Designed miniproteins, single chains, continued (5). Designs and how they scored, part 45

Each design is a single chain, and the fold is of that chain. pLDDT is the mean over its residues in the fold that is shown.

## One batch from the design tools (miniprotein)

Design m17538
Fold by ESMFold2-Fast:
Structure m17538 (fold): chain A 88 residues (1-88)
Amino acid sequence: MIDEIVEDARKAITPIVLGVDEINDEVIQKVAEAVVKVLFKHNVPGSKIIPIGKAVVDTARKAKEEGLSKEEIVDRIVETLRNELEKF
């Protein structure tokens, strides 16, 4: 189940991150919204969705500040999502 959620999230965010010239706050928000939609589709409780959404935003911002590639930003977001899901 976690593997399915993580893979669906990767598929949802990859075209958002790779499809833009620059990763700005608007793009980061769209990424978080795409992840939240995947979590709702898989019946993840709202109490878990909110902290995961915040973690995704924080991870994307930090990865951008570190100067990571778009592909590395996607990988960091997906890793954060997996780690957050495994805590619950």
Scores: mean pLDDT 83

Design m17539
Fold by ESMFold2-Fast:
Structure m17539 (fold): chain A 69 residues (1-69)
Amino acid sequence: SSEEVRAALQKLVDERLKLFPEEFQPQARSAANQLITDMISQGLSLEEALETLDRSLSQMQRHFQQRLA
């Protein structure tokens, strides 16, 4: 179900955002939630959505860490 997919994706977001600078956690959460909504609307499978989200979170983390340097 979309609820199960959303829950799994939110769990990944919660785990990964702990590694983000605190200042950027709200921005990262907002971006991740938008991506989750878009992926679910596109009908992506849980596996595809998890891989896409993981890649996006890694890119966002790198970007925000560079902003503090």
Scores: mean pLDDT 85

Design m17540
Fold by ESMFold2-Fast:
Structure m17540 (fold): chain A 62 residues (1-62)
Amino acid sequence: MKVTVEDVKNRAKEKYGVELDDATAQDLLNKALGLRNALGLPDSQLASLADVFIYTHVTYEQ
């Protein structure tokens, strides 16, 4: 709940040096939110889930 598109963009830039478009950042946030909701995880896990999807995007997605 406390992770925004801007937070996803900032995390990608800070950790991986990657500039994400708003659409890509929103897609990664939606994936993190979807997984968090499906698993019933707390807000504290949302940032970790977003980080996993950012890493996957940088490594395997174009």
Scores: mean pLDDT 76

Design m17541
Fold by ESMFold2-Fast:
Structure m17541 (fold): chain A 121 residues (1-121)
Amino acid sequence: SAADEALIAAGLGITLGEHRQRVVDIMLERGASTGVIAAAGLHDIGHEVVPLDGTEESIREHALKGAELAREEGRKLGLSEETINLVVAFEGTHHGFQLVDTSGVDQEALAAVLEADREAL
């Protein structure tokens, strides 16, 4: 996929699917809630529509598009609005930018998935 090619091109030597699975596995090992595991499984979906070209603009665009897609896919999967808001917050912050308001989400859960995302790289 375009997302898998983007991670290989970034020099990580792993696919986007493998990276997401590593985040899921870390959260499962830590006994995370179903909602947190769902957030880990849906992150970086913005890469499917916005390939990374190494610019801050492409990083911001993929995070914002990922947040939009996470809301759409989360609803299709029947996730709670609380879980969807956590996924959206994770997408909007996972590259160090605060592109979305995170004040209404579980801050401990958000911090945990952000840490797992960094460990999975």
Scores: mean pLDDT 69

Design m17542
Fold by ESMFold2-Fast:
Structure m17542 (fold): chain A 81 residues (1-81)
Amino acid sequence: SLTPDDLKFRDEINKELGLNLSDEQFQRLLNALMHYKAIGEITVEEFANLSGLSVSDASKILKYLYEKKAFTPADFKVLPN
């Protein structure tokens, strides 16, 4: 379930990236990020598929998270497909 802090973070992402992520979409996104953090590797296309996002939106979100230092290369390596 989403915490109040998770909801605030979603609203910030929506505002900064011009997105309209629902509670369900954001929960799916968080689950996908935790999955890839556990395996140490991610592709943008596979992340998009697991989170139910377009490749474009998935790419914007991953870039935003890295710029905000929410994730680093030590958490997972972004691979080409």
Scores: mean pLDDT 76

Design m17543
Fold by ESMFold2-Fast:
Structure m17543 (fold): chain A 90 residues (1-90)
Amino acid sequence: SLEELRERLIRQIEAVIEWIKQNFSSPLAKKVVEKLEEILELARAGAPLEEILERVEELLEWAKKNNADPAVIAALEGLKSLTEHLLAEA
């Protein structure tokens, strides 16, 4: 169901936020966490999955332009891929 797909996405965003907080302390990593927490709040508020995907894509491009750690970029690419997969199943 769409609700189950949303819950999976919320859990994955929470997991990525926790992983970044545990492994990175740079100002850039803190900004990525802040932006992910904003995306998490949109997901919890029931925003369309298409909007969540757009926000994740914007964050990924921002992280790449600012030379974020490759592991952080990979985590964001994974989150984008999951969101695209869940949107295709919706």
Scores: mean pLDDT 88

Design m17544
Fold by ESMFold2-Fast:
Structure m17544 (fold): chain A 90 residues (1-90)
Amino acid sequence: LVEQATSALQNARTAINNGDYDTALKHAQQASDIGKELAKQGKYDEAFSIADGLESIATTLLEQGQLGLAQQIAIDAGVVTLYAAVNKVT
């Protein structure tokens, strides 16, 4: 799962570099889904790492003026972080 999430984040960055925002969003959503799954499995450090990757992608989109996409991916990153934080303390 961690390898699949890392691959998805890399594919999202490649798609952004190519201006393919639909493909970038698809891969970012895949990484987010894996991050939530890892958090549920108690793999909090891995989940936080995926959230950091999503935040990096959101920042790149924000810098490119893609405000709506940046917001969507930033929300996904926040959800992964929340899942990891809540499961870690409970």
Scores: mean pLDDT 82

Design m17545
Fold by ESMFold2-Fast:
Structure m17545 (fold): chain A 95 residues (1-95)
Amino acid sequence: RDRGPPTPEQVQAERERTLEELRERGYDDLAEALEEMIENDSVEALRRALELVLEARRRGEDVSVGFGIRGTPEKGAVLLEFLKELDELNRERNA
C-alpha cells in the first residue's frame, strides 16, 4: 500500500519482507526473479516473475506480487497485461 513517499530504506525493507514471504511459501524462483528485477531494473526478470505466478495459479495456488514497481511505465504495462492474462486463466481454471 502507498502510505506516502517511501524512503530508499523503506523500499529495501519492503522488498526483503516480500522476498522472505515468498520463500516461506516455497516460491524461491519467484523471489529470485523479483530480486533481479529490483536490482537490475530488468523487464525480463519481471516477466519471469509473472510467469512463475501464472504457473502457481495453474496449480491452483493463490499467489501474487504485493509490492509496487513505479519506476518505469514499461514495467507497469507488462504487469497490467499479465494481470489480464491471470484473470482469464483463473476464470477458466475455476470454470
Scores: mean pLDDT 68

Design m17546
Fold by ESMFold2-Fast:
Structure m17546 (fold): chain A 55 residues (1-55)
Amino acid sequence: SEKLKQKAEIFKEAAIDALKAGASKKNIINGIKESATEEEAKLALKALEEALKEV
């Protein structure tokens, strides 16, 4: 859905910023697991993998 794609893009940008600021992949994953639903977590984890390709 468009809303889920938009959320994934926003998360990807936030993940890129966090990684550039020195956050670890593990710290970002832990944050996702603590606050997201399973569906949102899966999208956020995919967005994180894309962010890691651009950092």
Scores: mean pLDDT 78

Design m17547
Fold by ESMFold2-Fast:
Structure m17547 (fold): chain A 93 residues (1-93)
Amino acid sequence: SSEELNELLRRLLERARRALDRAEALLAQLKQGKASRQAVQDALLEAEIELGLARIVVGVAKTIGEEISEEVLEELRELERRLAALRAELAAL
């Protein structure tokens, strides 16, 4: 059902957000020489996996005709933009 898919998406996006928050904190620490590049990469990979799963769920929902809320879709897009921005910052170091 659309309700079950939206709830699954909210859980995936919550995990992605927590991973991105960790990556952002670790990246700030890396810039100060207090964290490893690997620690930032691991947090970004966790976020990528969760967001990738969210995209698969959105694709499945579209295929079966279930509606995903615009709020959830906008959050997914925002977190994908955050992941891209943090990756660009890490690559510039």
Scores: mean pLDDT 91

Design m17548
Fold by ESMFold2-Fast:
Structure m17548 (fold): chain A 65 residues (1-65)
Amino acid sequence: MITQEITVGGKTVTVTIDGDKITVTGENLTPEELEKAKEKAKELKKRIDAQLAYFLAELARRLAE
């Protein structure tokens, strides 16, 4: 489980990623700020997945030598 705080519209939003589940929580968010927070949460998960894939590819490349 990964918990990260982000800022949207000057407000603090908590993003929790647990496997494939993404939970976004924040107080006094507008609908627009909530949608922005969900998009940032999806991008964060995608970046984590991409970094892991890159690391595994580099490790495989070094082991193949």
Scores: mean pLDDT 76

Design m17549
Fold by ESMFold2-Fast:
Structure m17549 (fold): chain A 80 residues (1-80)
Amino acid sequence: SIIDEVKKVVEEVLDETDDPEVALSRIAQKVYEILKKHLTPEQVRRVVQRIARALQDGFDAGLSKEEIVERVVKVVEEEL
């Protein structure tokens, strides 16, 4: 599913880097590539922006990798 693909991307990127800016950039790019195949350009922008905010809020709050992944998955579930 789209949700499983996004979850995998977020998990893999967060395993590869502890840098919030690098993580945000890589996740946004990879999620965009997944979503553009299934959603309109306007929907893709909205979902990517919400994911970016969830990542920023999670890093700022000092959440674990697992908690950040759960927040991103929740955003994708609410948009689909």
Scores: mean pLDDT 85

Design m17550
Fold by ESMFold2-Fast:
Structure m17550 (fold): chain A 89 residues (1-89)
Amino acid sequence: KQEENERLVQEAKDLVDKAIKLMEESARRVPELAERYLEIAKNIKEAFDKGIAKDVSKPKTARNLYALGKDAIKAAERMKEQTDALLAA
């Protein structure tokens, strides 16, 4: 169903955008880790852009993009935890 694929792609985009924003915020707060965090954010963006260039009408493509978005959020949350721990010290 096209609506379901469109929803998954939009949710994936929202997750990736949110993850990159969180990673960039963490990079600004801990300059010593900024290069690593920004490189991870760049790699996630490139992977998403490469994925979106495929036929997103296919359910498998939409699901793969959604999985990428979910993994990106988990990575961003871990970066925030590390950043918060460093700033609390």
Scores: mean pLDDT 81

Design m17551
Fold by ESMFold2-Fast:
Order: C-alpha cells, then sequence, then structure tokens
Structure m17551 (fold): chain A 84 residues (1-84)
C-alpha cells in the first residue's frame, strides 16, 4: 500500500532526524558537519521524491519541512531552500 510505505519512511526519519541533529550540534569538525548536513538534506529530498511518486506530494513536502525544522539553523536553512 503506497500510503503505508510513505508512513514507514516518515516514521524512520522521525527517529533518525533528532539523533542526527544532536550529533550535528556536537560535531567539532566543520567538514564532517557539512557532510552530515548534506546527508540529512538528501534524505529529506528523497522523502519528498517518494511522496511525489506515491501521489502524496503535499504530505511529503509537509513532513520534510517539519523534519527540517528539527535540524540546526544552517542545515535547516539549506534544506528548506532545497524544498522550495
Amino acid sequence: MARERFQAAVAKLEAEVPRAAAVLEAEEDPELREAMGRGMTAQLLALVELGRSLGLEEEGLAAARRLAGLLPPEVRALTLAALA
């Protein structure tokens, strides 16, 4: 079921994003911080793409924007710009 697949992907990211945000906030290495930030942006863009493929584009965008709000300010700004 398309919606069940989407809900599973959202649930996975709802668990992963807060953990990644905490690691990003604690990360001292600017190169690692940038790489991790790009990785989180890519995962949220993949969620939007999954939503579009399943006919749930608005739900995918809303979920990705909500999850982006949990990221540190610099990663959040980059992710929200990519979702615009």
Scores: mean pLDDT 84

Design m17552
Fold by ESMFold2-Fast:
Structure m17552 (fold): chain A 76 residues (1-76)
Amino acid sequence: MVKVDLSNLSQEEILTYAEMALQDVKKNPEEFTEEQYEELIEMFKKMKSVSDEETQKKIEEYIKEIEKIKEERLKK
């Protein structure tokens, strides 16, 4: 995953990065380790902290989807 300076991203760019990361998880959930899921969730939390209220709501939804995928794949 490319390290990005989140503070310089527009709201549209933040949402695009979040959507791309979510799609990668949805397509290849088994390729992510528990640690990589946690790092991704932390990245989304950082994106949320620099976003407006509308973007924060979308990022929160994406975090919940990633957490659900993580639980379904790693919980046995």
Scores: mean pLDDT 75

Design m17553
Fold by ESMFold2-Fast:
Formats: C-alpha cells, sequence, structure tokens
Structure m17553 (fold): chain A 89 residues (1-89)
C-alpha cells in the first residue's frame, strides 16, 4: 500500500542521486566547477527530501520505510562528502 509507494519513491530518489553524483564527478574532472557545485546542491536537496520522508515514517511507525530512508540517506551523504572533498582539492 502506502509503504510500498514510499519505498519506491526512496529508491527513485537514490537512483537520481547516483546519476547526479556521476555528473558532478565528471564536471570536476572537466574543470566545470560551477556545474559541479549545482550537482552538489541537487544532492543536498534530495538528502533534505529523504530526511523529511524519514521523519514522517518515524512519526507513523513505518519501520520498513525508516530502514530504507536511513540506508539512502547514508549513501547520499557519502556522495555529498566525496564531492565536497573533490571540490576542496
Amino acid sequence: GETEKMIELIEKLKEEAKEIYKKGVEYIKNGDIEEAKKKLFELEIILGMLRIILGVAKIIGDEETVKKAEEAIEEIDKMIEELKKLLAE
């Protein structure tokens, strides 16, 4: 029902984040720092959306959605940290 829809949304956001991360890395390698910063911002927006989903899931006691959201947040947070490190170098 609703849990399956929320999990599908989380998985979709995670896949979008992977594509954004890949593009961000490519922009850095090509010296397109402004475009890379836009990709970093897009990842931060997705992270924010997942944190809202996590908060809602915790309030309603949806343990499966909580688990999936926490896993996606961890993966995207690592992508953001890696892009920030590359941009600082």
Scores: mean pLDDT 89

Design m17554
Fold by ESMFold2-Fast:
Structure m17554 (fold): chain A 83 residues (1-83)
Amino acid sequence: LSAEEATEMGRGFVEAFEARKEEIKAELRRLAKEVGAEAVVAGLDELIRQLEELARLSAADPEVVARLQEVIEEVRALKEELA
């Protein structure tokens, strides 16, 4: 994955997450009740790791990095809520 491709992917992910944030959180809370919080938390841990790598690869674009870090914090907050 090139830095340019990673940056575009990061921007797209941030935009999608920001547009549907409350819906995504509600669905993840529902899944935690249905399949167990441990499974959802494990999935969120993997997502955080992937987003951190995406931010690292996007280092040339500080705006995308900052927005990805905000998404990571939102995901961490949800993970803490569900754990």
Scores: mean pLDDT 83

Design m17555
Fold by ESMFold2-Fast:
Structure m17555 (fold): chain A 71 residues (1-71)
Amino acid sequence: SEKEKEELIKKAQELIDEANKLLADTFSRVQKLVEEGKISSEEAYQLLVDAMKEANKLRKEAIELIKKAES
């Protein structure tokens, strides 16, 4: 139904927004921790890698919902 398609697209948008927010929040947090000398470059790198992996997972879930809505 059209309503079910709209709900899938809305959920996909929410996942994309969550992924974008996760990356923005993580970059800001890591920058602050590095500037304050509270973490190593290795720890900063790991936090960014972990955030990128989670953001990619959310984006893949969003793509699958969009595909389901369009089928």
Scores: mean pLDDT 89

Design m17556
Fold by ESMFold2-Fast:
Structure m17556 (fold): chain A 114 residues (1-114)
Amino acid sequence: SAMERARQAFIDEVVARLRAGDGDLDLVGLLAAALAGDEVARERARELLELLRELEKNNEITPAQRKVRELLEKLVAGEELEPEVVELLDRIAVARYLKDTEAGRAALEELLKL
């Protein structure tokens, strides 16, 4: 369907950006939106989880992608994320909205230390 093609195109774009080293903030932004209850973000989060698992099997996964995969697995299992993780995801989402790349990267680096 047209919706399935649009969904696949979005995932393909996110994957291409992640492989280029420029998509990690968008991946974390999607996770933050899914946590906030965005239904479209939640549906795409499940699809991205399967993709991230495939990247890990092929040893093509970055540290940021691996961290998001771990957090998505907890979210899909209905587990609560720790408050510190939620705060960092919110900071990344805000930085992305403001197009503050330096603040977004700093928050992502702190998230990767957890």
Scores: mean pLDDT 69

Design m17557
Fold by ESMFold2-Fast:
Structure m17557 (fold): chain A 85 residues (1-85)
Amino acid sequence: SELKKAKEKEIALLKEWLKEAEEQGKESSEEVIQAYLRLGRLLFELGKYEEALEYLERALELAKKINSSLIPQIEAELEEVKAAL
């Protein structure tokens, strides 16, 4: 479907952006955390639960490192993914 293709394209772009951000030393920023969170959500919507879990756990690790305001949102998404496993 068009929606599935759009989500797969966004996942590819986010993964590319994250690789570039890591190469630039931007490991723990709100932008990087948001990208990991978005990747987890998109992968969950595509039924890729184990991969979604990996990205969301990484988002939580990074969010805790900088005391991000995104922690509650990441934890809620993690609970949803774990319930689907």
Scores: mean pLDDT 85

Design m17558
Fold by ESMFold2-Fast:
Formats: structure tokens, sequence, C-alpha cells
Structure m17558 (fold): chain A 96 residues (1-96)
């Protein structure tokens, strides 16, 4: 619905802004978490280019900051799903 889409767009932008702020401050773990959330919302909006971009950024910063494996696996799942590889995405989600 249009109401649900507007809520997802607001959440996508909110987490995108939080992620960029955390990245600028050098808080890689917090940035990775927020980029994963932003990527997930962009995925649900069908904005796959942004979902891929932010999922990749989450993986990069998450590894740099030694983030929880759960965060990295979630970002990898969103990345594969956004590329149309839902089987690989499902395998990654099962590891969480």
Amino acid sequence: SSEMRKKLEKQAKEYEEKAKKAEKEGNYVEAAKHYTDAAGYYYHLGKYDKAIEYAKKSIELGKKGNADKKIILSAEAILYASQGDWEKAEELVEKI
C-alpha cells in the first residue's frame, strides 16, 4: 500500500542518515548495523541499487570494525536477494 511504502521510505532514509553519521564518526560497528537496516528497507521498496550499495558498505565497515557475524550475514543476505539470488540469501539467513 502507499501508506506502507511511505513508512518504509521514511525508515530507509532515517537509517541511511544514521549510518552515514556513524561512518563519519568512525563507529564502524554502528555504521554497519544501520547500513544493514537501510539496505533492508531499500530492498523492500524495490530499490535494489541502493540496497546493494548499502549492503556492500555494511559488509566492508562491519568487517573493519569486527561487527557481530549476524550483522554481516544479514547484509550479505540482502545483497544476494537484491541481485536475484534468493537461494543464497536464504542459506545466509539460516546461519543467523
Scores: mean pLDDT 90

Design m17559
Fold by ESMFold2-Fast:
Structure m17559 (fold): chain A 96 residues (1-96)
Amino acid sequence: EEERIRRALEAAERTLEQLKKIYNSPEVIKLAEESLKNIREMFEARRKGDLEKAREYARKALINSGRILVEINRQKGVSEEQLKADEEALEKFEKE
């Protein structure tokens, strides 16, 4: 179990480092680091047997991943109207 968790965290860290190299954006970097933190907290909650807390952190990590995509799309010139709709959808998902 510990070995698998360690490997998963290492994989997440490698993904974060690659994302930083592809997108030189402080906002993308910040969101990626927040996702990594939520993933770490999810595994810690799972290790303690707190499945409800683990689900909460997993949801937060997914929401942050969505926000990274919105920020990447903003840099690609997707319309502000579409970006606002996507952000509102993520906020609604976070509250539910």
Scores: mean pLDDT 73

Design m17560
Fold by ESMFold2-Fast:
Structure m17560 (fold): chain A 65 residues (1-65)
Amino acid sequence: SEKTLEVANLGSKALLAISKGNIEEAQRLVDELRGLADSEKDPWLKKQIELQIKRLEERIKEAEE
């Protein structure tokens, strides 16, 4: 699925931004993932996106320490 690939690409970019200390960019990418989750009609894919967002938010919180 093209949307599944987009979700994977956004997640990878967010992780890279976190690793570089670019928290503002990481937050922007998480906000893009939230938009994809909100518009998603497939409950399984929506749950996977939400789980990925949660993991990214945990990493952002750790990086802000």
Scores: mean pLDDT 85

Design m17561
Fold by ESMFold2-Fast:
Structure m17561 (fold): chain A 65 residues (1-65)
Amino acid sequence: DIRESIIEIHAAVLVTTSGKMKILSVEGDHVEIEVEGDDEALEKAKEAAKRLEELTGAKVTIKEA
């Protein structure tokens, strides 16, 4: 599915750039991301998740490690 592929690519780019985030799963329109670290890392993860949702229409769930 093209939409799922686009979501996966965007999620991979965000995770690779941050170094503190890890993709747990990509299932259709739902992306689960794990974040390691402090309040700054969590804030950046939330902002990235919101941006991913805006760009792709996916739903992103953040889990703290």
Scores: mean pLDDT 71

Design m17562
Fold by ESMFold2-Fast:
Structure m17562 (fold): chain A 100 residues (1-100)
Amino acid sequence: MSEEERRNLITSLSVAAGIATAEAMWARENGDEELARQAADTVLGIGRKIAELAPTPEHRQAIVDAAEALAQAIRDGASKEEVLAKFRQFNAATDAALAA
């Protein structure tokens, strides 16, 4: 896989994680806890795929930790502000991996 292909895959997966996070917030606002849990599982799965593309073990672990924290915040029914804060941390971890 080329470096450009790797960056494009991480970017596409990051967009998908953002969509799943938005879906989780919408599901919570509408009382659909099952959809929110499914979205959390989707976020974790995407985060693990991005971690596999990370250039170092340290970047991989940071992405996994951030994805797990985001998924857990969604499962726990955390506030929208808290979910968005965890999503920003997840994006920071993926951006660091892209910059390496």
Scores: mean pLDDT 87

Design m17563
Fold by ESMFold2-Fast:
Structure m17563 (fold): chain A 106 residues (1-106)
Amino acid sequence: LKKKLEEAKKKLEEEYKELKKELEKYSKLSPIAKQLSDSALKNVEAGLKSLADGDYRSAAVHFTSSLLNLVSGQIEVPSEEGQKALDEALKMVKAADEVIDLEKKL
């Protein structure tokens, strides 16, 4: 269980890094894309802080808000970059859910 949690935390860190990279690319497309990318990143960072604090409900709310920012991004500024950012955000949320599941089993 402890080894699985360490592997899940490493995967979450890797997905967060990829998300930041794709958000940076999307943010360069327009002022609206930048605003939505910045909002998504702030929500992700707030979610990760809540997760670290053991506040899984607040983490879920923040991660959902980040996904909504990126869905709005695809409506306002449809792009391959925006789709990649959304795909990476979904992967990061799945990695966070795995961390939460494993921590609840400790």
Scores: mean pLDDT 86

Design m17564
Fold by ESMFold2-Fast:
Structure m17564 (fold): chain A 76 residues (1-76)
Amino acid sequence: LALAYNNLGVLYEQLGQHEEAAEAYQQALEIAIKNNDTELLQITLKRLNQLEQKHPLPPEVVHQQAKQVAQAAQEG
């Protein structure tokens, strides 16, 4: 399921739907964290960081991403 959201994010990026791509990646992160899937977490974080570098996102979206990263760090 997390992989499906990650792939959906990639598709949205190709379509120029940057906000939708970010939302899809955030959903993938949430599921990866819940399932302790460190590999998918790393892959999804890299893609979300690349998207942010090329296309700055609204502060609200960035804040939500930061919360997901903090949660992952606490779970170790």
Scores: mean pLDDT 71

Design m17565
Fold by ESMFold2-Fast:
Structure m17565 (fold): chain A 64 residues (1-64)
Amino acid sequence: HMKRIKVVSDFTSKVLKIISESSDPKEILEKIKKAAEEFKKEYPEFSDLIDLSLQLIEWHLRQR
């Protein structure tokens, strides 16, 4: 359970950093997708949670 919290926290921090460094929704989405793929490869047991987060982020970026 500790490892799960750590992975989610690290992914969230990385996503927030990407969002703060770029104003272009397309660039943000591309970088977040790459980060999500890296996390899913490292922690496949959390792939569903990462995919859900990615879908939500993509939806928000499309709304602008």
Scores: mean pLDDT 76

Design m17566
Fold by ESMFold2-Fast:
Structure m17566 (fold): chain A 60 residues (1-60)
Amino acid sequence: SAEEVAQAMRESNGDPDAAAEAVRKVGGGPESAIDAMRLAVERGDYETALAAANAAGKLG
């Protein structure tokens, strides 16, 4: 889910490779990373949002 991806991105300390791996583990792709980015922006977590955007680029 987007929340699981966002949580994994927080735990990755903004590492885009770890974030992309987390998306793959939940069977997601670029759309899941984009959803996590939107969730992070809504929560004011811009570091996680940037990591999610970079992960989306690596996935698609």
Scores: mean pLDDT 73

Design m17567
Fold by ESMFold2-Fast:
Structure m17567 (fold): chain A 64 residues (1-64)
Amino acid sequence: DEVLTNYVRSFYGRRRNDSDAMNRTAPMAQALAAAAGLSDAQRDAIARQVAQIVNSGTPFDDAM
């Protein structure tokens, strides 16, 4: 979902390279996806992508 993705990106972007913000972004992406009525597959895809970016140390905006 574009609105959810943009929200997660904006949140992460404000604290680029901040591991604490990165760890908070993944659960937030899942919660927002659930609230937005996205499928489990879409929610998992967003969470995995965010977690992968966090683990790579790459800014979310640059990776997406």
Scores: mean pLDDT 56

Design m17568
Fold by ESMFold2-Fast:
Structure m17568 (fold): chain A 82 residues (1-82)
Amino acid sequence: SIDEIQEISLELRDLIEEIVKLYEEKPEELTKKLRELFAKYGLELPEEISKESLEDLVSQVPPEKLQALKDELKEIIEEIKE
């Protein structure tokens, strides 16, 4: 439903903020992981990684794949923090 998509979108926004923070600490490792992830969705990682560029990239993912994207982004965050 639209409400479920909106909830996932808000969760993705929070994850994007964590990713941007991690990018400041481990830019090379995070860039590699994000490039591999978004390539699976047929998307190219932007040259500059920012909150705005990542939000734009996520907006290009089909709604039916947003839950899988959210789960994979969370896994990347957990892997990089470890």
Scores: mean pLDDT 80

Design m17569
Fold by ESMFold2-Fast:
Structure m17569 (fold): chain A 87 residues (1-87)
Amino acid sequence: SIDELIEEGLKTLEEAARLLSEKDPVLAEQIRRWIERIRKASPEEALRLLEDAAVLLYSHGQRENDEELLRLAERLAEIARKIAEAL
């Protein structure tokens, strides 16, 4: 279901925020704010926020050569794709 996919996206963002807490606390806080926005969002808005988050995490992961962050970004992109197809 779309709700299950959004929940998977939220868990992925929580993992990203945890990984970034020491390395980039400002980005970690930004991700936590996105998590709160997604929780209050419609499915369409949640999709847009997850897509934006995936792009940002991918950009940071590539710049920092952080393979784990890149994997989380790819997971978010896949979740967003599944939500888009289910809408």
Scores: mean pLDDT 87

Design m17570
Fold by ESMFold2-Fast:
Structure m17570 (fold): chain A 75 residues (1-75)
Amino acid sequence: SMMEEALRRIDESLKRSKELIEQGKLKEASLVSVSGVMYGLSQATDLYLQGDEEGAKRVVERALEALKEVDKLLE
């Protein structure tokens, strides 16, 4: 489903950001994290327009949680 694909790609973005942090590439990790959030918000908008309000909310929540997790690792 569109929701499952969006969640999967957000999770992959988070994983990549964590790997970049472990390598000391903090700027690159931040950019990947922001890109993941922007992607999540775009997909959530499409889900809302299709009438999947619950799916849209899950995608937004996951994207924001991923951003918060990266931010916590960066201070």
Scores: mean pLDDT 82

Design m17571
Fold by ESMFold2-Fast:
Structure m17571 (fold): chain A 80 residues (1-80)
Amino acid sequence: NAEKAREYVEKARASTGDEAIENLKKAIDYLKKTSGEEARELAREVVEIASRLANEATDLDKQIEYSVLEIAAAVIAVTS
């Protein structure tokens, strides 16, 4: 699960728009099934990516989607 989470974090970093949202969602799903230090580090990377994309978003719906993903990843970063 950590390997798959890392794969989707990398795909999210390399993508934009709806593709980035789907990759971030998949990364979070795998992170929920992972625990420990690697999960926390990957979750912090998801927070960074989602925060950046939210700030770059030009429409409110996308900004909200990125912000929700950022919050979900932040919870994993402090609880896993």
Scores: mean pLDDT 82

Design m17572
Fold by ESMFold2-Fast:
Structure m17572 (fold): chain A 83 residues (1-83)
Amino acid sequence: SAAREAAENQLSQFKQKMDEMAEQMIEKAFSESVGESYKAFEQFKRELEEMINSLKADPVLAAEFEKHAKEQIELIENALKTK
């Protein structure tokens, strides 16, 4: 249905935005101080929570996004650990 397609498109857009933000966080992990990098990471996690809240009406789409978010968070945490 058109509504399902719209919801799937929103999920796709949120994943793309998350990936772009994660790439920026990884770049910051290598260029900024540890404290500044962790503050940026905390803001990133807050933005992800807002995106998840937008998807909560559909628990399947929310779970899909949370899985992707977990993978991106792990990549950023690993980058921060190399400082």
Scores: mean pLDDT 76

